# Designed miniproteins, single chains, continued (3), part 11

Each design is a single chain, and the fold is of that chain. pLDDT is the mean over its residues in the fold that is shown.

## One batch from the design tools (miniprotein)

Design m8354
Fold by ESMFold2-Fast:
Structure m8354 (fold): chain A 109 residues (1-109)
Amino acid sequence: MEEVEELLRRARELLEQLKEAIKKKDIDKAIELAREVLRLLDRALRILAANRDDPRAPALAQELIRLARELIKLLMELLKVAPSEKIPEVIGLILRAIGLELDAELLLG
């Protein structure tokens, strides 16, 4: 579970960088950062799913849900400033983040 804590900590750091990339309208950097956040959260979700009976799992799953929701909000902001050719890619990232949030909620029952 220490690996999950580290993955979620790194995701928080990358979400702050994502906020800055969106403010600067650095669309390619924002997409790259969002993909890395999704990779970290997906890995954390897989470890949590394998360790559902760990007493730390519910609190870590709630933190994962919170970070996934923050990612969705940031991706919605990115959609407002993304050029038309990047919109399908950003929508794909939003759908992946929503799926991950729903899967994490299933871990809580």
Scores: mean pLDDT 90

Design m8355
Fold by ESMFold2-Fast:
Structure m8355 (fold): chain A 70 residues (1-70)
Amino acid sequence: SPQLQKELENIELQIGLLQIAADTSKWLAERMKDKNPQLAEQNQKSYQDLKKRIDELKKQKQRVQNQILS
């Protein structure tokens, strides 16, 4: 349905934006490890939290996609 296709597009957009944020946090965690360990730890936690949110959205995407394919 057009409504489910739009929902799928919105989920994909959210995953994409969160992935950019997650990649940025991971990069900062690695780069700041020796220079600012506290900032590195904060970015590592942000990466883990964002990764968890992405995984939940991927599960939602799979449910919507299964409804479209059925």
Scores: mean pLDDT 89

Design m8356
Fold by ESMFold2-Fast:
Structure m8356 (fold): chain A 94 residues (1-94)
Amino acid sequence: AASKLPQDIAEQLKQLRQKFYEASDAGDVKAATRAVKEMAKLILEAAEQGHVEEALDVGDVMKTRASLLLDPEGENEAIKILDEAIEKVKQLEA
């Protein structure tokens, strides 16, 4: 998909997404959760720079990936982190 995010944020998100997949494949819930936390931070940074629509899209995609790739414990933690970030992004438009 075409990304309208700043190149530096887009590249960092791509690297973190790769780390998330590697951690998920290894069953390393702690590493997968850490990647999600760092991605949530970048989602907020992108939204603060005015890229709200793109930030929300990344958040929704990652929630879907967490639901498909993580066990219930890891999924619940990842979804909570992403929901908190998405809610903060939505508040920036209020």
Scores: mean pLDDT 80

Design m8357
Fold by ESMFold2-Fast:
Structure m8357 (fold): chain A 65 residues (1-65)
Amino acid sequence: MALRPVSVAEALADPEARAVIEHMERLAGAPLPDEVIEAVGTYIADWEGPVDWRALAENLVRYLP
């Protein structure tokens, strides 16, 4: 699967990606690394249809060290 990389600023400008990122940051208690923010933004940008942003955030927070 080929996803187009997006910047941190582009990820945060997407309201769905921003919701996922903000929830992940709340779960982690810290700001996310830029690479994680970019990966989330890229994933959401390629998403067609409704996003379960809460479930996605809980799954993706496992990528944090």
Scores: mean pLDDT 72

Design m8358
Fold by ESMFold2-Fast:
Order: C-alpha cells, then structure tokens, then sequence
Structure m8358 (fold): chain A 83 residues (1-83)
C-alpha cells in the first residue's frame, strides 16, 4: 500500500541518519568530541528502536515523521561535532 511505502521511506531515512552519526564517530579523533558523539549514537539507536516499535504498532505517520526528524537533527549535531 501507499502507507506501507511511506513507512519504508521513513525507516530508510532513519537508517541513513544513524549511518551518518556512525560515520561522524569513525572520523573523529578528539576524545571530548568522541564522548559526545557516542552519546548521540546511543540516542539515535534508541530512537530507531522506538520508530521500529511504532511501525509495528501501526502508529500514525505524523508520529513516525517526528521521530525521523529528531534523528535527522541528531545527525546534523553529530556532523557539527565531527568538524
């Protein structure tokens, strides 16, 4: 269905955000920045797990988009810390 397609896209966006955070952790050599980036990575993993649970629970698309937006914000924060 179209709704299933939108859910799949949101999961793909969320996975991309987590991958971007993971890349930021990998390229960073500053110990202080690494500690903050690992905290962000843990937070993005928690949000991804929450998103998957919400998909399984047939939560509204607006709720799923909110979680995906939060993950994108964390990925942007991670990118800034990795500079």
Amino acid sequence: SEEEREKAILLAVALTSRSNVWMSVRITTDPAAQAQLNAILAQTQTLLDQLKAMVDANSPLSTLRSIADQMNTLAQQADRLAQ
Scores: mean pLDDT 87

Design m8359
Fold by ESMFold2-Fast:
Structure m8359 (fold): chain A 116 residues (1-116)
Amino acid sequence: MEVREILREAGERLEAFGRALQASGDPRGPVYLETGRLLRDIAEHLTEEEAIQLVRDIANAPPSPEAVLAAFEKVAKTDKQREIVERLRKALESNPELAGVLKAVAQAILDRLERR
């Protein structure tokens, strides 16, 4: 399975979690929904090599909004990719704990790749 596809699936899972939070009235719901959509969008606009680089950089970074955002900025080459990064920045500014969530997702993806 391609890393891009795994990122897309991770985005779908975060969207599902965000919908569950919204159903319970949790104010974090919209932020998790947007983060899931951002991961799906970035997966569609990255090459496989860029997706691998992004996952490695996030997995090896500290779980801080600044470090996670820097990893996304490093792979952003097009206007569409930069638009997605700015949307992520706003999500992280509202919920800095998402940096830890994104790091955990990236680490899980690397663990799956290293066991082949």
Scores: mean pLDDT 82

Design m8360
Fold by ESMFold2-Fast:
Structure m8360 (fold): chain A 91 residues (1-91)
Amino acid sequence: SEAAELRAAAARVAAGLPKFEEQLKANPENYDEKVVEFQRLLAEIYRAMAESDDATLEKILARLREIGELFEKTKDLEEVIERLRELLEEL
C-alpha cells in the first residue's frame, strides 16, 4: 500500500512537467538553465519511480535521499544534476 501511494505521488510530480514546460516557453528568460535541467531530470526519475517494481522503487528512493543529503551539505546544484543523470542512466 505504501509503495502504491509513493508511485501515485511520483506520477503526480512527473505530471507537473508539462505545466513547467508551458511556463518556461512563456518566460524563458526567468529560468536558470541548470534549474530547467534539474526539473526535467527529476520529472523523468519520478516517472521511472511511478512505473517501477518495489525493489527498483526502494533503490531510487535510497539514491534520491543520498542526493538530497549531498545538496543540503554542498548546496551544489551542478553536482546534484550529475547524480540525477547517473541515476536515470541506471534505470
Scores: mean pLDDT 79

Design m8361
Fold by ESMFold2-Fast:
Structure m8361 (fold): chain A 87 residues (1-87)
Amino acid sequence: SELEEIVEEIRRLAEEIIANPETSSRKFKEINKLLSKLKTSSELDEVIRMLDELIAQHQDAPRSTLIAIESIRGMVEMRRWVLQKEE
């Protein structure tokens, strides 16, 4: 499904940010573009579930890795806020 493809692409971009932080600005912009395609809170919850799994996989990682993942969570919640305002 398109939702599964978007969630997997966001995961891929998040892993690339973790592996090479110097590319993070471009990758965050790509994630934001992907999030703009999601239209419901339930779809955003699937992204949150993936981010929670990613945090569990990187539990012993440097703080910078956890901050990057939490930044993506913030972007998801900002998208949720925008969707609620469009009601």
Scores: mean pLDDT 84

Design m8362
Fold by ESMFold2-Fast:
Structure m8362 (fold): chain A 66 residues (1-66)
Amino acid sequence: APSDEEIWAALSEEERRLLLAAAAYGDRLWSERYGRPARRDPSAFSDEELEEGRRYYEALVAAARA
């Protein structure tokens, strides 16, 4: 299986940005649900970027559950 570094290197700049937004959304959701501090600052992203990241995150979770 490819490492995180290999996957990251294969992504376009747009895909990397979307993945980072999805990760920031996931960190915030995890922090809110489990009371853990978020590892990434979601304020670095616009509301639109976080919304796209949320949709991407949900798609990844749905794919992993399928």
Scores: mean pLDDT 66

Design m8363
Fold by ESMFold2-Fast:
Structure m8363 (fold): chain A 61 residues (1-61)
Amino acid sequence: MLDGIAMLKEANPELSEEQIRKVLEVFAEDPRASPREIAEATGLSVEQASRAKRTIEELLS
């Protein structure tokens, strides 16, 4: 179990480590956060937030 961050970065190579950490923080605070809410909190596009959310959900499965 190396790293959710590394897996997120592999799936979303355009995201910085800081952006990935912010997405994880939003998801930890509200696991049901929508892609729109994640985008608003992190500064990502809704599409980028949606991809990151899907990757996190896969990691939690």
Scores: mean pLDDT 75

Design m8364
Fold by ESMFold2-Fast:
Structure m8364 (fold): chain A 114 residues (1-114)
Amino acid sequence: SDLDTLRRRMMDRLDRNRDQLLSVISRILKQNNLSVSPEEVLELIREFIEKGYVELFGKKLWLDASDAELGGPYMMALTLAELGELSDEEKVTLLAFKIVLALRRDVPVDQLLA
């Protein structure tokens, strides 16, 4: 299926970019005073890819959905983060979702996680 092909490509990209992702994730976690390890975030990203969806605000966002269908919820989550409305757990989920979106389109990690 299209989803299975996408999941394989995303896992390949995750593995290829692992060290760079851990470095950038570590920086973001420290900047936001989040206590989880970068390895725990990487495992969450892996789980989202294996499941084929990200769950955000009780809704399943399928990884093979259009950029518009995924971008809307992502922008809403960013707005809630800026307003201070997200828990630390939700901030970690949002970070993992940001990386998942990058891996879907093979966006360079430095461009999305700068």
Scores: mean pLDDT 85

Design m8365
Fold by ESMFold2-Fast:
Structure m8365 (fold): chain A 87 residues (1-87)
Amino acid sequence: DIEEAVEKMVKVAKATKEDILNILKFSRDYAKELGAEEDAKILDEALKKAEEAKTVEEAAKILLEAYKSLKNKKTAEKLKEAVKSLA
């Protein structure tokens, strides 16, 4: 479950806001390479919102909302793998 992996990443692994920004940036770049332009746009907008987030918890919430909005299964799986690698 992505929500459990994100919570573990933040609460147990003590991931920073920068870690979350890097996941969003990596996933955006991957979406662009795939030609998943809509997903790349969703992730780019999420990255901009997360940069303005005051807490790691808010950045994590933005990441989860972006994940749920993704249209391409490969982009979603890549984001999930990145989260699990830090969890």
Scores: mean pLDDT 86

Design m8366
Fold by ESMFold2-Fast:
Structure m8366 (fold): chain A 102 residues (1-102)
Amino acid sequence: LAPTQARLVIRDEANGGREEELVMGARAADIPPEVVARLVGRILRVMGVAIEKGLPLNLNVESDRLGRSTSLNAVLETLGDIERIEITLRDDTIDVRVTTRA
């Protein structure tokens, strides 16, 4: 991955382990944090709408800078550069892992 690019990886373990990957420009400093938060929020909302009916959805956020179980907003506000965002969907859990460049 080039130093100016980020990778978005979505894994859907509830749907047979399907994986989608997108490479994008990743200077978070050049993108308002609110825009990044809205994009991630839309992805999570669409997935949440698809996976509903009596299922307690757990959202876990992990960042190499802020650690495990941190709020998504705090992670996004801290990021100067994003190397990778990994979203894993399970029956009742959404795991988001964010890796930043040093």
Scores: mean pLDDT 56

Design m8367
Fold by ESMFold2-Fast:
Structure m8367 (fold): chain A 95 residues (1-95)
Amino acid sequence: SLREQLAFESAAALELAKRFPDAPVDPKELAKLEEALEKLLSTGDPDVISAAIGGKLRAIGVEIDAELSGDRSMAIDALLEAVKKAMALLKELGL
């Protein structure tokens, strides 16, 4: 569902932003994603919660890959992509 996709991409983006705080991401967009994710998680929907956990695990995997490769740019690109996808889903859902 679009809500599950939003939860996944938002959780991934927020987790990557914590791990790469100097990345050129709009803090206003991160704040919107944090608010949207909190609202989605407050529903108690297990599919939404599972999707958010999946997003966090993806972020951890991306960080590990960046550390092992020594290429931080791939992790920053993944962060920016997750923000872009999550913001598009936010607009689609009217949130």
Scores: mean pLDDT 87

Design m8368
Fold by ESMFold2-Fast:
Structure m8368 (fold): chain A 65 residues (1-65)
Amino acid sequence: MRRAVLTGVAAEIIAIGYGAKARTEIRDGRLTVTIELRSDKDREAVRELERLAERHGFLEVEVLE
């Protein structure tokens, strides 16, 4: 179950992050997604990632300007 959830979240992160500068890192059992905010398109990706983080407590979103 935990593996399937992580795989699904990873697939969503990849789909959201396509075309944006985004990276993922696993730290202390938590998944951190860092995205560089360069344009309105990147802001849309940030909104989707934040919604994903609201559904999955192990996910963190970090935004760089």
Scores: mean pLDDT 67

Design m8369
Fold by ESMFold2-Fast:
Structure m8369 (fold): chain A 100 residues (1-100)
Amino acid sequence: SAEIEALKEEIFTLVRIAIAETKEITKDPELEKELDELLAELQRLYNDPNATPEQIRAQVERIFALIKEAITDPKFLAGVDALEALVEEKLAELERLVAE
């Protein structure tokens, strides 16, 4: 479905933005490596025809959990929470569309 592919691309783009902002704030090479590995796993799930929306959600939630552990500034955490809320809304829509 074109709608499903567009929604997956939107989710991936928002996750990439969250990672890029985290990298700029933290400047931690080990954290950057972990975030890149988690993003690569999300990309692998996107290319796996047997991957479920629940597996995609779990991987996105793992990425945001690591980001929130790494960020100590409350102002930047508020921005991450806003991005996570937007991604959660899009994940719920993805789950709805796949269930149809």
Scores: mean pLDDT 87

Design m8370
Fold by ESMFold2-Fast:
Structure m8370 (fold): chain A 67 residues (1-67)
Amino acid sequence: SELEELIREFAELAGISEEQARAAVETLASIDDPREAAALLALAEKDTGNPRAGEILRRAAELLREQ
């Protein structure tokens, strides 16, 4: 599925396990405040040094919310 592919891509990009990547996606998906969500995305981008990490994480969280 697209969600599973994004979780794997985020895990590889961030240098973490797929389980840790899934937990990050679940955390973002659980945040209702858009300012808190934006702060978490900014931290992910800073930690990886890659703005694509934020895009992948956001898309994965959106897909998780739709399931």
Scores: mean pLDDT 83

Design m8371
Fold by ESMFold2-Fast:
Structure m8371 (fold): chain A 58 residues (1-58)
Amino acid sequence: RKPRRYSKEEILKVLEEMGVDVSPLKSLPAGFIPLAAAVQLGQDPAALNARIRERLEA
């Protein structure tokens, strides 16, 4: 079976709930959104990506 893929909209919603400004992120491909959000929050991209996944899998 294919690994689960989250929609761009689901990822943006989680990031907005975390206090990220999603307006500039809406034009980015889904794969670049966690990296750009991590830069805004001053966090490690891998750590932020793990937190996004935890919220989406809850």
Scores: mean pLDDT 73

Design m8372
Fold by ESMFold2-Fast:
Structure m8372 (fold): chain A 55 residues (1-55)
Amino acid sequence: MTSGLEIAPGVKLLPDAKYTVEYEGKLYEFDSLEELLQFLASHEGIAKIVKVEPL
């Protein structure tokens, strides 16, 4: 796997939620888990979830 996602213990994943993710020291927002996974498919390395907001 050329890309990955780092999830802290106790963090829950919601399919329909807004995600704020740190990647390479920058913050990105995604309106769904699908958008986050699409981002990971286009980028190498580890993205870290820093915030999850239910829609």
Scores: mean pLDDT 72

Design m8373
Fold by ESMFold2-Fast:
Structure m8373 (fold): chain A 64 residues (1-64)
Amino acid sequence: MPSEEELLAWGRAVAAELRAAHPDWSPEEIFEQTLVRVAAWAREHQVPVEVLVRTVRALREELL
């Protein structure tokens, strides 16, 4: 089971990759696309909803 730390690290890595690939995207677009990928990864690895919710809050504060 991935930890909250692992999911948050994954989300940060995805956001960094998206910013590098799409320098013209807004912070909101980066955040939305990061959430899509983080949610898909969380579903694939059976991450508890509580952990996903906390990770989303942390990513929102960091990316917006």
Scores: mean pLDDT 81

Design m8374
Fold by ESMFold2-Fast:
Structure m8374 (fold): chain A 65 residues (1-65)
Amino acid sequence: DIEKETLEGMAQLHAAAMGSRLEFEERDGKLVATIRGEDRAKNEEAARALEPLLKKLGVKEVRLE
C-alpha cells in the first residue's frame, strides 16, 4: 500500500527531526512502533506528537527505548 508506506516514511522523518528514531515492526499480525533516543522525555514528546499518525497507520503498541 503506497499510502501506508508514505505515511510510515513521513512518521520516521518527523521523529528524526525531533531527535528520535522511529522503527516499525510487525509482531503477531500487529504493527508495533518503537521510538528510540537518548532522552526519555524527548522520546515521550515524539510519541505524543506522532500519536494521531501512528493511530491512522494502525499501530497497536508504542515502545519507548
Scores: mean pLDDT 80

Design m8375
Fold by ESMFold2-Fast:
Structure m8375 (fold): chain A 74 residues (1-74)
Amino acid sequence: SARTRSTIEGLLRLAMREIRRGNYEGALNLVRATLSELSPEEQAYARELLERYMREENVPEDVRRRLLAVVDAA
């Protein structure tokens, strides 16, 4: 739903803010919490959006791999 998409976008933007602050653990926890409540279709949307946000924010490769591993484990 549009509401769910808006919530996913907001939570992933908060995760990006935590990465900019150097709080990688906080970002991982936000992504994990977001994914735990989503359907498979919504998880796919969240994954695509996360990859786009990480590219836009120039997230370090090691942090990017850790975040994607959380998505792949969900």
Scores: mean pLDDT 80

Design m8376
Fold by ESMFold2-Fast:
Structure m8376 (fold): chain A 55 residues (1-55)
Amino acid sequence: SAAAQDRVANFLKKNSSAQTPVKASERANAAQILAEVFKVTVETVLEAFKKLEQE
């Protein structure tokens, strides 16, 4: 959902030391960890990464 994407994106913005991984394998692993933390799907986290990269 858009709200879940916004929560993940906002967290990454506020914790600026955490950046979106550029390599596909690292991106998938980070997405799994964040999905577990936020209790959302891996796809939701990947969409949040994409949203941050477009800002």
Scores: mean pLDDT 70

Design m8377
Fold by ESMFold2-Fast:
Structure m8377 (fold): chain A 113 residues (1-113)
Amino acid sequence: LTEEEIQQLVKDLKSEDEDVRYNAAVTLGLYADKVKGNKEAIKALVEALKDESASVRYAAVSALKKIVENNQETAELAVQEGAVEPLIELAQKDESENVRIAAAELLVLLAQL
């Protein structure tokens, strides 16, 4: 991914189209090694944790897990961008079991900081 492509994906996370937001989150996760240093992308993924679509929320959690799991600096950045409160809400209350499980796993990972 180029910097320009990451900027486009960050924009796509705010699209009115659910499929565009979903694909943007998935793509950012697939390219975690290129994305992990990008504050704008991490902030946008943290905001996507509050998305109205369960599929988008799941994709955002999964992308953040891939981005932070081998990088303590990026995990700290996700915490600074406010990831913890939305993840607690998702883990305890989300209608989707897959979202609850993924959010709980990411919370455990972030709590090890």
Scores: mean pLDDT 88

Design m8378
Fold by ESMFold2-Fast:
Structure m8378 (fold): chain A 61 residues (1-61)
Amino acid sequence: MKIKGIAYYDEKTGEATLIWENGKIEVLSKEKTEELKKITKQEEANVTEEDGKLTFEPVKK
């Protein structure tokens, strides 16, 4: 039920792209991208989806 992916935030366009382990690609709205920026302040984040909830975490190492 839990799936992982990578979120990439493009500061120039204001969009974030989610690339999931199963090959699904999603583009986040600017609203969701603002949530990502609050959490990570990075161009990349680790993303976990569980029961429809997205969790963002800074890329480590």
Scores: mean pLDDT 70

Design m8379
Fold by ESMFold2-Fast:
Structure m8379 (fold): chain A 89 residues (1-89)
Amino acid sequence: SHMEELRRARQEAARLADETVKKILDLGNEAIKKDPSKAEEVFKAMEKIAQKINDALLQAMALPDPQERLSLVEKAGKEAIEEAKKILE
């Protein structure tokens, strides 16, 4: 039971991380389309934010509680999207 809950939390956390990374990269790509002169700066910023999500996922897998695993990735994802929007506004 507990092992199954940890496995499902890992799968859901990975899914959330992937979805968040896609959203961040999409935001960056749309910003680049509007101002191609900033393409390199925007791309580097979005890549760094996306890397923070992947780091959060790795940290979450070390946590003993399924809910803590999900909460860590959900929080990191929300913070990453907010950071990306602020950079692109």
Scores: mean pLDDT 85

Design m8380
Fold by ESMFold2-Fast:
Structure m8380 (fold): chain A 66 residues (1-66)
Amino acid sequence: MEMVEALIERLKELLPDSPKINELIKKLKEKMLKLLPKTNSETHDEFQKELEPIAKEIVEEAEKLK
């Protein structure tokens, strides 16, 4: 759980401060917290499949702000 919080904090440091990006970061955090109790190294592909769309949206929103 500390790993999720550390990742979210780092994303906030690296990404532009935007309401849309902050909303997407919240969604990513909630999704990670929901999946981590069920996800292990053998379910790596499942983990990526669930989180990739949200991560991609964050990147796209950050790119729009450049």
Scores: mean pLDDT 69

Design m8381
Fold by ESMFold2-Fast:
Structure m8381 (fold): chain A 71 residues (1-71)
Amino acid sequence: MAQELMEQAQKLYVEAGKYAQKGDTKKAQELIKKAQELSGEAARLAGIDAEPTPYSNEDAIEIAKLREQQE
């Protein structure tokens, strides 16, 4: 289901942010790529044209870090 794929992608973005904070940028970028693929598939299943994430992998890592730092 599209919702499950979206949740999976969200979790991967959060996990990528944690790896980036630990200094494992390579692993973080790999997780972001997988999250982007799942997000695209979720959009396709929901009947929405798949639109790629407008961010670079580095920008997506920064977004994930900011979500972790929202406290």
Scores: mean pLDDT 68

Design m8382
Fold by ESMFold2-Fast:
Structure m8382 (fold): chain A 80 residues (1-80)
Amino acid sequence: LKQKVAEQLREIAEIAREEGDEELADILDLMAESIESTKEPLNKETLYRLLETMAEEARKRGLERTAEALERLAEWIKEA
């Protein structure tokens, strides 16, 4: 779970950079590092809510590809 989530977050960070938002991309990279480095069980509910919030923010900024990717990751985590 952690590895796949971290990989997806880094991929979405690259999409955010391509859409012109380096700040959001950096935040996503930091989230990926945090998830990989933590030795505690992944809190799925917290992560799901955080991803939903970030997707909404990306959509408000006009980052459609980033928002869609974050929404897909959030749904996958909710069902995992």
Scores: mean pLDDT 80

Design m8383
Fold by ESMFold2-Fast:
Structure m8383 (fold): chain A 75 residues (1-75)
Amino acid sequence: MPSREERQAAMAARLEALGVDPAALRELVRLSLAEDYDGLVDLLSRTLGLSRSTVRAAVFGRDPEAERRLVAAMR
C-alpha cells in the first residue's frame, strides 16, 4: 500500500503537472502538516475547480465517487 507520504508526493507531482507553481505546492504541504484541513480543502477546491464538499469527501474518505472526481480533476 502506498504510504501517506507517497500519496502526498503523487498529489504534489500531479498538481505541478497541472501548472501549479512550487509556492502553492509548499503551501499545500504546510497546511497538511499544520492540520489546517479547512485551508487545504479551500486551496484544492480553488486549484482543481471542484466544490469544497467534493474535496472534503475525497480527502477525508467519505465517498469513493468524490475520490474519483478528485483524481479525474488532477489529470
Scores: mean pLDDT 66

Design m8384
Fold by ESMFold2-Fast:
Structure m8384 (fold): chain A 55 residues (1-55)
Amino acid sequence: AANAEAARAALAGETGLPITGWVQDDGTWVQASAVVERGGIPEEQVAGLLAALAR
């Protein structure tokens, strides 16, 4: 929970963070860092990224 809150604040301020974890992208599970490197983090996937980081 505390980790997720810190990650959420960081993502809200800086989407260029080296994010790690797994998220669902177009029905496929991908590394969260790969989504960032693709040219940004989709807003609709922020919750998934935060959940992956908190686990």
Scores: mean pLDDT 50

Design m8385
Fold by ESMFold2-Fast:
Structure m8385 (fold): chain A 74 residues (1-74)
Amino acid sequence: SMEEEARKLAERIVEGLLEAARTLDAEGVRTVVGMAAKELGVSESTVSRIRRLALRDRERAVEELTRLILERME
């Protein structure tokens, strides 16, 4: 379903953002945020907001990103 595909994409992106935060410097994190923004067709500020949310609450970040992906698929 569209919801399952959107959630899988959201989980993958959130995992990538969290991994970048753990392994990369500030410049590397900025690059990953930019790449995710281009892939999703959203602003870098939106991706940065999702990244900050993921650091506090991974599941809520996945839920929020899933919603954004579904909104843009319409």
Scores: mean pLDDT 84

Design m8386
Fold by ESMFold2-Fast:
Structure m8386 (fold): chain A 74 residues (1-74)
Amino acid sequence: SEELKQQILQIIDEAIARARALIAASTDPRRVALLQQEIRSLEQLREQILQETDEFQQLLYLQSAVATLVLLER
């Protein structure tokens, strides 16, 4: 659904924003590199979500997006 798609995109955008904040706060170049890779992965996932019309696949993307956001909050 369009509403589900918009919810998933907002979670992805929040995850990207948190990863960027962690980069800005980090002095560890290894951690910065891992976070930059995570942002690239999230941006690619965002493009896939924009093109997805299957509601079951959207629910799988929602589960993945929430899991990533939770990981970045640790």
Scores: mean pLDDT 87

Design m8387
Fold by ESMFold2-Fast:
Structure m8387 (fold): chain A 60 residues (1-60)
Amino acid sequence: MNDLIKKANEAIENNDKKGVQDYLDKMNQMLHPMYSTVMDPEELEKLLEMKKRMEDFLNS
């Protein structure tokens, strides 16, 4: 999880829109209701915050 967040941040910093999209797709798979319901709430909040940051970057 921390590794995914780190790589997503590096992709944003490098202005790598394709990389950000790939990480966003992976994160959306992890946030699917079947998986997110068994996730620690603190980790879920971190993923949702990172998802928003990636979406904001792609919409810039």
Scores: mean pLDDT 76

Design m8388
Fold by ESMFold2-Fast:
Structure m8388 (fold): chain A 92 residues (1-92)
Amino acid sequence: MEFDDVDELFEALKRELENHPALKDLEIKYDPEKRTIYIYPKGFEGPPIAEIKVLDDGSVEVTFKLTGKKYTIKSKDPKEIVEEIAKILLNV
């Protein structure tokens, strides 16, 4: 409803994540009340493994729940964002 740019980012990230072979066991969900995108293990009910927020400068902040570590991705390309998330998840 409000801030369609975050909704568009979610749909684009979902498409790129579904096409990424290293991320096939993950699913992506959007919480419109918190304007936050979450990554979960597929088929598991529990806390998310990562939180994604869009910052005021248009960069993307990714927080890994296991480590509490935060990463800022400055790319606005959904494909590059998913590729960076994949690199972080595989090397965390």
Scores: mean pLDDT 75

Design m8389
Fold by ESMFold2-Fast:
Structure m8389 (fold): chain A 60 residues (1-60)
Amino acid sequence: PYSAVVKKDYTATSPDEISLKKGDKVTISLKGDKLNITSLKTGKKGSIDILDAMKVLELV
């Protein structure tokens, strides 16, 4: 798993996705063409499309 920080707010567009706020810390793992995201602040889990993840997440 990778660690990342949210650099831009993201609003889930489908039930399988996760909403994120700027400054949140998350862990990421690869799932096909999507990323599985776990929020360390809320404990919520969900997916984000890889292209959207590249726009809103910064690896640390």
Scores: mean pLDDT 78

